# Ledger of designs, part 53: designed miniproteins, single chains, continued (4)

Each design is a single chain, and the fold is of that chain. pLDDT is the mean over its residues in the fold that is shown.

## One batch from the design tools (miniprotein)

Design m13932
Fold by ESMFold2-Fast:
Structure m13932 (fold): chain A 61 residues (1-61)
Amino acid sequence: EREELLAELEKAIETAIKNLPSDWTKEQKRKFIETNIIDTTVPPELREEARKLLDKKLEES
């Protein structure tokens, strides 16, 4: 259940990064994904892991 939620979150973050304008800064992309995906879909207890995953994906892109 927890592992499944994190896998879905990873795909959602990857999709969001691909769909966001390429001229946006990493900080703008981070705030958008945090507000619209992490804060809305991720339980508070998993938000620390979600933020680490987001940071990793933004560094990779």
Scores: mean pLDDT 79

Design m13934
Fold by ESMFold2-Fast:
Structure m13934 (fold): chain A 57 residues (1-57)
Amino acid sequence: TEERRRALRESLLRLQAAGRPIPSQAELARGTGLSVSTVSRLVRELAAEGRITRAPR
């Protein structure tokens, strides 16, 4: 749903601002109830915008 995607986006931005590590896509999917594909797309968009730091390790 749109609300869950918005909540995930806000959560990721808040974690980045707090200097906390961003959870894996699988963990984010489990916590939000979104598909891994949806989570992956959103994380990729935020990383491309430079809003979060993507660490592939």
Scores: mean pLDDT 73

Design m13936
Fold by ESMFold2-Fast:
Structure m13936 (fold): chain A 86 residues (1-86)
Amino acid sequence: SEGVERAAEYARKAARAAYEGSGGSGVGAAAAGIAGAGAAAAGALGLAEAAELAGRGAAEAGRAAGSEEAAEYGEAAGRAAAEAAR
């Protein structure tokens, strides 16, 4: 669905912002990207609460990488995925 595709795009943006915020660390980018992709997957499965939780995980990974922008994209991924699940 378009909502799941939107969540996946936010997950990619979270990973990119985390990579840039961390000064090029692949670990931070991977953590944010994987959690954001998990939100999209949960959304596709109709698991709205799991999608929101995964989005919060992506946001925490983004903040840990030093990027508030990555955190915002992670939360957006969770919200878009949860709306797609509803």
Scores: mean pLDDT 81

Design m13937
Fold by ESMFold2-Fast:
Structure m13937 (fold): chain A 115 residues (1-115)
Amino acid sequence: SVAVPADPDALLEAESADVTVAAGKTETRTLRFEVPEGEEAVVTVTVKNESTDATSTAKVTVSLDGEVVAEKTVNAGETGTLTVRVGAGTVEVTVTATGGAGDNVVSFAVLVRRA
């Protein structure tokens, strides 16, 4: 593979997953990454809550050095996108899915780019 110099909007991190949640249960996925000193990143999280029960929720939280900088709740049948610009430090993206009585599938994608 050829190493290329970092450029504006360079991809720093990418993760996607499908989470199946049992009825009445909670599943959590956390992505942790570092934004280097002197840099900024744009974090985009897309969540599809394809659950069939209206009590199902998916909560997205983005934190920087343990401080919550953005959050969004995505209800059953909804697709939500959360975009936030973060400074240097430890970034955690947490997706917490709570299952309702029916089929509970939450899909998410995290994309992190240099700002």
Scores: mean pLDDT 79

Design m13938
Fold by ESMFold2-Fast:
Structure m13938 (fold): chain A 65 residues (1-65)
Amino acid sequence: SPIRELFKKYDKDGSGTITVEEAREFLKSLGLDLTEEEIRALFDKDGSGTITPAEFALFLKKLEE
């Protein structure tokens, strides 16, 4: 899956978080041109400015269902 390959490139150790900017670039590569504000509204519920790999993976799983 191109999604899994791109995600693996950003999360080298499996313990980090993905930034809003990294998530935006990834989604743009899938044809989803979202603003940083839209991405924050979808993923950054705590206002931390970061997205966990688990939260992002759940979103991607929903797209595959």
Scores: mean pLDDT 67

Design m13939
Fold by ESMFold2-Fast:
Structure m13939 (fold): chain A 73 residues (1-73)
Amino acid sequence: MAEKFLASIDPERTKELALELAQESVRLAKEGGDPSRVVALTTAALLYAAMSGDEEALERVRKLQDEVDKLLS
């Protein structure tokens, strides 16, 4: 069940992964990397941030996604 799956996930590790993925996405966007990979990384970061239950981490990832969107535009 999804609830048991989420309970097995370490929120702190999930939060760290979300921020790492978001930062990597920004780095790739700034370096002119593959846009599809950049979008995949931001999407994964948002998912992991949501799974962590940390609103501050989710807000931080959303801000990084906005930065990526501006770089890809």
Scores: mean pLDDT 76

Design m13940
Fold by ESMFold2-Fast:
Structure m13940 (fold): chain A 71 residues (1-71)
Amino acid sequence: GAMAEARRFLKEHTGIEVPEDATPAQLAHLLGQVATDLDGETVRRYEPLFRALSAPMAADSKAGAEALAAQ
């Protein structure tokens, strides 16, 4: 799955071993940090993976913002 692929990506490119029980939010944060050090070609190649991991966080943030706006 996307989380397992993200863990492999981080280990392969940065040497960081992420725990198996890490949340998608924690993985997305780490990938965001790593992405700043990657060239544009590498970021584009792995964009679907970054997007898949960011989607849950974006959905949670949007839901929270919409709930606040609805009050």
Scores: mean pLDDT 64

Design m13941
Fold by ESMFold2-Fast:
Structure m13941 (fold): chain A 56 residues (1-56)
Amino acid sequence: VMDPEKFAGRVMAETVARYPGATQEDIERAEELGKKNALGDPQASVELQELMARLR
């Protein structure tokens, strides 16, 4: 998919899915936050960073 926002969401979902503690809910949230972050939502950026830090 060449849509940058959809691509960003997909990449974040795949990244989060690689963490052994990630649930399906975490993966879906990462996709949504990745899309919003690509659209310039600063709150989504903060929440995405917190989600990834929690799963490490």
Scores: mean pLDDT 77

Design m13942
Fold by ESMFold2-Fast:
Structure m13942 (fold): chain A 72 residues (1-72)
Amino acid sequence: MTPEERVEAAVEAIVRQAKILIDEGDSLETVKKHAEAAVKALVNAGVLTPDQGKEVLERVKKEIEKLYEEKK
């Protein structure tokens, strides 16, 4: 995988999981904490660099906030 492919794959996977939590009725704060934990796990496992982890986390947080805005 290229660096951009790894970032895209991580964003897609975490956002997909976040959608499930949102549909189950979890709060915005809980979903964000779950996403932060997932990104940290990927960085600790060496799947993402720290810089890639920051990029993924920023993108995922924006997507989560958008999903909550759409759901009210």
Scores: mean pLDDT 80

Design m13943
Fold by ESMFold2-Fast:
Structure m13943 (fold): chain A 99 residues (1-99)
Amino acid sequence: GAKAAAAIAKARAALARAEALLAAGDLDGALEALEAALEALQEALKHAEPEQLPEIKELAEKLLELARKVFEKATTREQIDKASALILKAIGIILEVGL
């Protein structure tokens, strides 16, 4: 529905911001943007019509990709913990959307 579409757009914008911040070497900024993307994807999933599920899955796969890149570059325990949580939550969304 419209609420899911708005949340999907918000998730896409947050993922684009995370990718730009990660490319700039701002791991903490990238993590904040990825957390915003996760919240938006969870909101999208709550209000999703069946036709919106493939796009939510694609964005969750992008969240997983970016969170894994942050995990590989992480230099602090806080960064490792946040990236790990994002990885697990992204996998959860992908599995919940299903096949």
Scores: mean pLDDT 90

Design m13944
Fold by ESMFold2-Fast:
Structure m13944 (fold): chain A 62 residues (1-62)
Amino acid sequence: MSKEEQANLATAAGILVAGLDFLGREEEARRLSQKLHEAIKANDPEAIREVLDEASRLANEA
């Protein structure tokens, strides 16, 4: 995965996490924000995708 693709995934995940906060899911948003930060720091694109998938699932359940 390219650095650009990884940055795009991180941006998408961050947007969805912010969306969860607006939907009143503040605790989940905080947890996922921390996990995303750790994944970015570790340069782990699989962990970033996991955050994206989880945030997307939670947003669809709201």
Scores: mean pLDDT 79

Design m13945
Fold by ESMFold2-Fast:
Structure m13945 (fold): chain A 62 residues (1-62)
Amino acid sequence: SLEELRARGKELVARQRELAARLAALRDAGAPREEIAAVEAEIQAVSDEILAINREIEALEA
């Protein structure tokens, strides 16, 4: 449903903010490149899912 998509979108935005904070902390701590890259990949995957959900919501509201 539209409500379920909006709820999922909110959860993903919260996850993205959490991952962004984690990425900043890892960079500040001088974490290994591999660990930083893994978090960056997770952020990209979450961003892609948010875009997909927003597109689906727009299609349902049109």
Scores: mean pLDDT 87

Design m13946
Fold by ESMFold2-Fast:
Structure m13946 (fold): chain A 110 residues (1-110)
Amino acid sequence: SNEEIRELLEEIIEVYDELIATLRRIAAAETDPERQFRLLLTAVVIGGERVWIEQVLKKHPNYVTPQQLQDTLSDLRYALEVAKETPAVPEELVKRLEELIKRLEKILKE
């Protein structure tokens, strides 16, 4: 349903906010300049996806295309791989990303 999609997108924003803050905190403690830059760049990429979702919710909350949901699924999978590859990211954030992916996959199969 449109309401189920809206609620899912709102939860994705919350998880992205926590992941971005976590990546920035890890980057601030990182001693290797190349790894620090990669962490900050990844936070910027995820931040761009967050801004897009926020714009959709503000301007077009009642209409999201299947292609936009597929793109969001790809972005979530990227965020999950980043979280899994970064040991200092809490297991709670990894599990929340996995749950969001499962919920979006279920919506796309219906």
Scores: mean pLDDT 86

Design m13947
Fold by ESMFold2-Fast:
Structure m13947 (fold): chain A 58 residues (1-58)
Amino acid sequence: AREEALETARRAERGAARAGPEVARAAYDGKMQAALDGWDAEEAQRRGVRAAIAAGGG
């Protein structure tokens, strides 16, 4: 879920913060990018399923 992805990203950022701001940023960006890619793929899939239902469900 979005909130879990955000918490995971923030935890990764805080965990990496001691290594420096660049590393912390990279950790956050990496987690958020992975989450965004996952959400985008899932959203596209759900749109496809809804379109198929609308087309075939009539």
Scores: mean pLDDT 73

Design m13948
Fold by ESMFold2-Fast:
Structure m13948 (fold): chain A 56 residues (1-56)
Amino acid sequence: SQRELVLRLAQKELGLSEEQLEEIVAAKTDEELRELARRLGISLRQARSLKEALLA
């Protein structure tokens, strides 16, 4: 599935776990995404892109 592909690519390229990606999807505000991106060592743009891809 597309979700599996996104999960594998995020783990390989960004070092993110499935649990961390689920936190990104669960974030309700841009502020929460910004804090998560900082903690995960990725950009806010990357966090937004991952959330959109996982919700599609």
Scores: mean pLDDT 81

Design m13949
Fold by ESMFold2-Fast:
Structure m13949 (fold): chain A 65 residues (1-65)
Amino acid sequence: GDAEKAKELAEEALKAAEEGNAEEARRLGQMSMDYAVRALANGGDKEEVEKAAELGKKAREIAGL
């Protein structure tokens, strides 16, 4: 679902950040946020959305965003 996709994209953003690709981390992080907003609007899994937010924060910190 959308919550699961948000988490998956946040994990991809973290990997991109760890590899030094700040541009890709930003792109994937934005996609993750878009899916998270959609998930919350449609009654999606709040726990998965929270995990996506945690991973996205870590990706931003590593990427210097």
Scores: mean pLDDT 82

Design m13950
Fold by ESMFold2-Fast:
Structure m13950 (fold): chain A 81 residues (1-81)
Amino acid sequence: SAETEKLIERIKKLTDEALEKAKKLVKKGKYDEAIFELEVALGMLRIQLAVAKLIGDEEVVKAAEEEIKRLEKKIEEIKKL
């Protein structure tokens, strides 16, 4: 549906913007700030996932779970720097 497509697009945009912001902060040596920005985005994605599960939108659930894994992996990578 158009609603499902817009939600997935919003989830992907949120992830990409958070990753880009974190990349710029890492280049400046601001690792704690980079992690904080990714954790804020992760919190928002977890809310989106909970809502998607509540309404039974399996495509949005899958999209949110994929992007959550991407952010969690990036947080762990930065923590090892």
Scores: mean pLDDT 90

Design m13951
Fold by ESMFold2-Fast:
Structure m13951 (fold): chain A 100 residues (1-100)
Amino acid sequence: MLKVEMEPKELEVKAGEAAKIKATVSGGEPGAKYKVNLFKKNLETGEEKFIGSAIVSEGESAEFEIKNLEKDKKYEIYAIAKDLKTGEQAKGNPTIVEVK
């Protein structure tokens, strides 16, 4: 079963700073490749936006820098990984980002 792990689980940033978040994908076959799609959810409005994507190998991490976060907002950042060979998908537990 695919697993997506987001690090850190919680992050506080100042307005104008980038939030740096890692997504690690594991639980597939040796040598598996995954497309990781990253999304941002505003916890006040419920608005979800696609942020970006990366290709990672089994057990490896993609690092994302998330910019343009609004002051005094709280966001849920989550990743969905898709195995490029099998089509299996997994969603990780989100990183919660608070902007001060």
Scores: mean pLDDT 86

Design m13952
Fold by ESMFold2-Fast:
Structure m13952 (fold): chain A 56 residues (1-56)
Amino acid sequence: MTAEEARKVLREELIKAGLSEEQADRLADWLTAQGYTVEQAKKIAEAIKKAKEISK
């Protein structure tokens, strides 16, 4: 997977987790720059979803 493809997938996963488009763009850029994989970012998104569910 190219860095551009990984960034797009990360952005979409973060938006699905409830982040705004701007927050998702910034975090996806940062995660990609740090070398995080799509799978690692999905785990972060999952943790965000779980935190929101518990906080309800």
Scores: mean pLDDT 74

Design m13953
Fold by ESMFold2-Fast:
Structure m13953 (fold): chain A 94 residues (1-94)
Amino acid sequence: SMEELKEEVRKAIEEAIDLITNDSQLDILEQKVLEAVGDNQAARNQIRQGFALVRQGKKDLALELFDKAIDSLQTPEEVERLLEAVKEAIKEIK
């Protein structure tokens, strides 16, 4: 379901953030996530702010912004694309 997919994306993003040890890895995740949400300007703004908070060590606030971005997604295609992008980022940063 859409709700289950959104929960999987949230969990995958949290896992990815926990794996990141440097800015290069964070840039890979940010780029893939931004590409996945496409031209949804509200989601892009929330994501960019979230990654800025991650860079500041404010993980909990960042996850709140990522949750808002995920909640704004309305189609299964958008949610699945974001999940795939996060999984690919995790694969590249391991």
Scores: mean pLDDT 87

Design m13954
Fold by ESMFold2-Fast:
Structure m13954 (fold): chain A 74 residues (1-74)
Amino acid sequence: MTITVIGEDGSETVAETLEEAEKAAAAMAAAGARVVAIVWSNGVALVFDFERGEAEVLDSREAARAKVAELAAA
């Protein structure tokens, strides 16, 4: 299973486990990221807005990338 973590700046990190993906997302948040997406290999994605304390479920990697870029620009 592969999981992709998308940072606020559009950077992508590939993780093999959910634990690795969670650690990557936490590291991005600690570095000042306001928004992070986690995308599973089946296309399901979660976009976390840390500033608002909200999470959104999306159904494609492209939608997740677009949402991260949108929220990062706000």
Scores: mean pLDDT 80

Design m13955
Fold by ESMFold2-Fast:
Structure m13955 (fold): chain A 99 residues (1-99)
Amino acid sequence: MKEYIDELFKKMDENVKLARELVEKWAKEEGYEILSISVLFADEDRVVLLVELKDKDGKIHFYLAVLEKTEDGYRLTLYPVDEKTFKLDESKRKEYVFK
């Protein structure tokens, strides 16, 4: 049904908005300035963002932010990205659970 497709896109948009809001809150709490947020992937249950940040000393940092829908709400995982290799450091990931 057309209504089903409209609901899917609505859920994707809501997930992207939530992911951006949670990343902005995290960045503010850590003392980062957000320079850019790029949506790499979005579906009904997951959003992947590439986040470019500047710290208080003017150093640029990149993070991959993954928002996933869980049974009890949402999980946001933040992976630092190595600027030279573009590899994720899974050992340094930060994980937050909401709701």
Scores: mean pLDDT 78

Design m13956
Fold by ESMFold2-Fast:
Structure m13956 (fold): chain A 61 residues (1-61)
Amino acid sequence: MVKEKAIEAAKKAIDLAKKLGNEDFYSEAQRLLEAAQKATNEDFARLVYTLAKNLIEKLEK
């Protein structure tokens, strides 16, 4: 389920942002988690998942 993947990706982004101590990325990751949890539309959930994956990639560099 896309929504479930979006939630999981957002949680991973939160964990990575906490390890880096970057407050801005942490806030963005938390906003993505809330958006994923509130998503009632599959297209929106897919967008949130894409944004969370992009954030994870930035945090892993």
Scores: mean pLDDT 83

Design m13957
Fold by ESMFold2-Fast:
Structure m13957 (fold): chain A 85 residues (1-85)
Amino acid sequence: MSEEEFEGEVLVGLIDILIGVEKIRLSHAKDPEVKKVLEETIKKLNEIRDEAERYLAEGNLDKVRELFDEAVKIVRETDKKIKEL
C-alpha cells in the first residue's frame, strides 16, 4: 500500500467513525427535532463517505482530504444546531 493510499483509507475510516457516532446519538435521541437533524446529518455524511471512497479509488487524495474536512464541518454544525434547540 502506498503512503497516500494508506492516508486516504484512514480518512475514509474516520468518516465511518463519525457516521457511527451520529447513529448512536440518533438511537438515544428522544426529541423529534433532534432526530430530524441527526437523520439529515447521517444522510450527508454517507454521501460524503461514498464520494470520498470514489476519489480514493481514483488516487485523488487532495479531494479525499477536502471531503474529510467537509465531514468534520457538518458534524460541528450539527452539534451547534442541537445545542440551540
Scores: mean pLDDT 89

Design m13958
Fold by ESMFold2-Fast:
Structure m13958 (fold): chain A 65 residues (1-65)
Amino acid sequence: GLPEERIREALEGSSEEVLEVNREIAEKLREIGDALDKAIAEAREKGLSREELSELLGKLTGGKG
């Protein structure tokens, strides 16, 4: 089992650990942004129209318009 001392220390330091978890979430959001930029660049390379780009972005974000 987990030591009680470690559990208490984690609770007292929870703001630091919450910041670490939030940093992981922020990094994942950045990765999503990079994926969107890559998709836009690939669409430009293929000569896709504005409407085709909007459809591709909708597919990536799960939106339909």
Scores: mean pLDDT 65

Design m13959
Fold by ESMFold2-Fast:
Structure m13959 (fold): chain A 80 residues (1-80)
Amino acid sequence: SSAEAGQHLTRAISALDEGKYEEAARHAQRALDTPGISLEGRALAAEVLAKAYEKLGDREKAREYRRLAEELRRQVREQG
């Protein structure tokens, strides 16, 4: 549900703020995998994943999630 995705996003952002990058990536991935996540929620989850993987030194995953975030942000602008 959208609410369940929102809970995972809140946990992901909190973990990112605390420097817990592996936890941030896990929670953001849970949000992306949650049915009913909004387009804005998907964009935010991808942005968190990109930042987390950048901090973890996984440049390939960081680049993949940055591209996903950019695409999703474009879709957000087109739909609202």
Scores: mean pLDDT 88

Design m13960
Fold by ESMFold2-Fast:
Structure m13960 (fold): chain A 64 residues (1-64)
Amino acid sequence: MITKDEEAAAKGAEAFRDALNAGMTPEQAIEVARQAALDAGATPEQADSFAKVIENALADLAAR
């Protein structure tokens, strides 16, 4: 069963991809994703953790 926190993370990830496709920088896209997660019901702590996960994933992908 998908929790609200998982749905918020999924919404944030979708907003992140949409922002990048619209020409935003990765830093701006992460902020958009964080706001989308908050709007979907994530706590500020969860939204911050989610943004950190995206940042780490981008760094890992860029190194490949």
Scores: mean pLDDT 76

Design m13961
Fold by ESMFold2-Fast:
Structure m13961 (fold): chain A 66 residues (1-66)
Amino acid sequence: MSKEEIKKLIEEAEELRKQGKYEEAAELLNKAFEGLGIKGKVTAEDLKNPVVFEIAVREILKKLEE
């Protein structure tokens, strides 16, 4: 998965989260995690917390710079 595809997944997940579509947002973030080989998953419940969302995005972006 390309860096551009992963950035698009993050942007789409953020928009879905803003719309209250937490399950769909979690699916997109988990797809980015799998694409980068990051172990772990976020749940819809996790993404109701904006701090958890920001941490997940930061981990993805940090991994892209490796």
Scores: mean pLDDT 82

Design m13962
Fold by ESMFold2-Fast:
Structure m13962 (fold): chain A 56 residues (1-56)
Amino acid sequence: GASYTRTVAGLLARDTGAPPEEAERVAREIARAADSGDGEKASRIGREFVLSHGAP
């Protein structure tokens, strides 16, 4: 639901410093993958986003 998507978007923005709009878009993709039963895809999307933005 919307609460889950907002929570994930907030965590992604906090941990990566990405713009809120980008974090929200990715959080919606994660939620869609999870809702379709594709937890592996959801994990991969999240991991790839963090790795591409969350480096030092």
Scores: mean pLDDT 75

Design m13963
Fold by ESMFold2-Fast:
Structure m13963 (fold): chain A 92 residues (1-92)
Amino acid sequence: SSLAQQTADYARSKGIDATAVSVSDVDSAKKAVQDSQATAILGVGRTGSRIALKVGKELGIPAVDGGSTLDGAKKAVDQLKKQGVRRLLVIG
């Protein structure tokens, strides 16, 4: 499974409703946020993190760079859980 999928699986294990998507552009990512009704975005990998931060700014929702490792992504998930996030889109 992709890093994004593993991160979403971890988020779900922590009680966050999380969806993973593999998108390469901002418009597709915005549609994925709307379709999932996500209240926060987590990017993983260089491209996923870049897209997540841009979409978060444009939609006015929290966006976090989860880095390029599963450990870094899990730490970002734990932070979002502590902040009260319940629906998450993971972009990778």
Scores: mean pLDDT 90

Design m13964
Fold by ESMFold2-Fast:
Structure m13964 (fold): chain A 106 residues (1-106)
Amino acid sequence: KKQVILQLSKLFNKALEAYQAGDLQSAFDYLLQRLKLQYENKILPNAEELLLLIEVARALGLEEVAELAEEILNIMRESNFNLTEEQKQKVLELIGEIISLMEASR
């Protein structure tokens, strides 16, 4: 898992750098790669990642992606970031839906 966590951090930093540079497509591609890696490893997103995803998705007109990311963020906030197994499963299902929508928009 140490190498996966390092790769996730690298992808987030690349996405943030691209977003700050106005490169929305690169930010989108890095966030998609990060979400896929998280989904494969059953790693939940953090608030900073979800907020960046919402901003990038809205800037690209991907409102459904933004709405799903907001739903995940609300689940996390309601649980004070201490999710039950049912909430973790729901978040992973929502991540799968986001990945599918992002892939379809490529």
Scores: mean pLDDT 86

Design m13965
Fold by ESMFold2-Fast:
Structure m13965 (fold): chain A 65 residues (1-65)
Amino acid sequence: TTFITGALIRMAALAFEEGASVRVELAGDEITVTVEGASPELVEEMRRIAEELSARSGLKVTLKV
């Protein structure tokens, strides 16, 4: 669904604003988001976005720090 793309773009934008690096991998029904150099606040925000995305899409979303 289109909201998946929106959520991923939001995560990337937040990471870019803070100078953190982000990598997204999509395989079947699983999305893995890897973030490096992020503050604890950014990690928590990304975790919330990932949880909402998982709940709304039915996909498994994993956040790696």
Scores: mean pLDDT 78

Design m13966
Fold by ESMFold2-Fast:
Structure m13966 (fold): chain A 68 residues (1-68)
Amino acid sequence: MEALNEARKEAVERAREAIAKGDLEGAFEILFARAREELRALNSTLSEEEIEARAREIAEEELAVLLE
């Protein structure tokens, strides 16, 4: 759990740097990759398709928060 929280913090920091450079697509990709890895680590019952879909939703929500 602690390691996953640190990975989230690092991804958010990198995403903020991408946003500061005007790279919103790069920021989304950073958040998406992190969310996908977290879902794989925490849930063995989700299909790959479900992981991708949920990771996208999480990344979109996280990006929206960072843009506020």
Scores: mean pLDDT 79

Design m13967
Fold by ESMFold2-Fast:
Structure m13967 (fold): chain A 68 residues (1-68)
Amino acid sequence: MEALIREAAEAAEAARRAIEAGDLETAQKYVDRLLELAREAERRGLHRLAAMLRETAQDFRKRIEEVE
């Protein structure tokens, strides 16, 4: 669980930095990574973590769409 949370935090931080830099392609890759981690959390029965990761990914996706 700790490794999954750490990877999610790293992906979220990378997405944020990419959006701030205008690198929307890199930002989208990290949003996709957050969704993969959410699916992994769901497979492990970590429904609360999975919901949080999906919400974080949706928030970043919205920010990307607002820049496009």
Scores: mean pLDDT 83

Design m13968
Fold by ESMFold2-Fast:
Structure m13968 (fold): chain A 61 residues (1-61)
Amino acid sequence: MRQRAEDAAATLYAAGYSPEEVLDAVVTALRAAGVPEEEAREIAQEAVDRVLAGEIKPPAP
């Protein structure tokens, strides 16, 4: 789940979505995969924070 959230966050951020839009989209995707809302928000927030910190590289331009 974390790896999929990280991949999704990096992809959306590279596509030009704002951090807030990326967070919402990742939460929605995790919930669709069966993750409870509270856990989905925690995982999505961690993934977004890591993308913004440069720990997860978006795809090349």
Scores: mean pLDDT 76

Design m13969
Fold by ESMFold2-Fast:
Structure m13969 (fold): chain A 60 residues (1-60)
Amino acid sequence: MPGLYQAKRDVPKTTPQFLGLKKGDLVEVLEETEDGMVLARVVSTGEVGWVGASDLEPVE
C-alpha cells in the first residue's frame, strides 16, 4: 500500500537495513513484501529502510 503512514509506536533501529522511528514519525511507503515488511522513507530525515507494516498506520 504505497502512500503516507505514521509510526504507531517507537521502533528501535536494530540494524543498518531497518528504520529507527519515534511514535508519530511520518514515512512514505515505497514497497511492500509478502511477510508484512515495507521499504519506507522517513519524511523528515530522508532515511530509507525496512520497517514492519504492523508498526505503521495510514495518515490519510
Scores: mean pLDDT 77

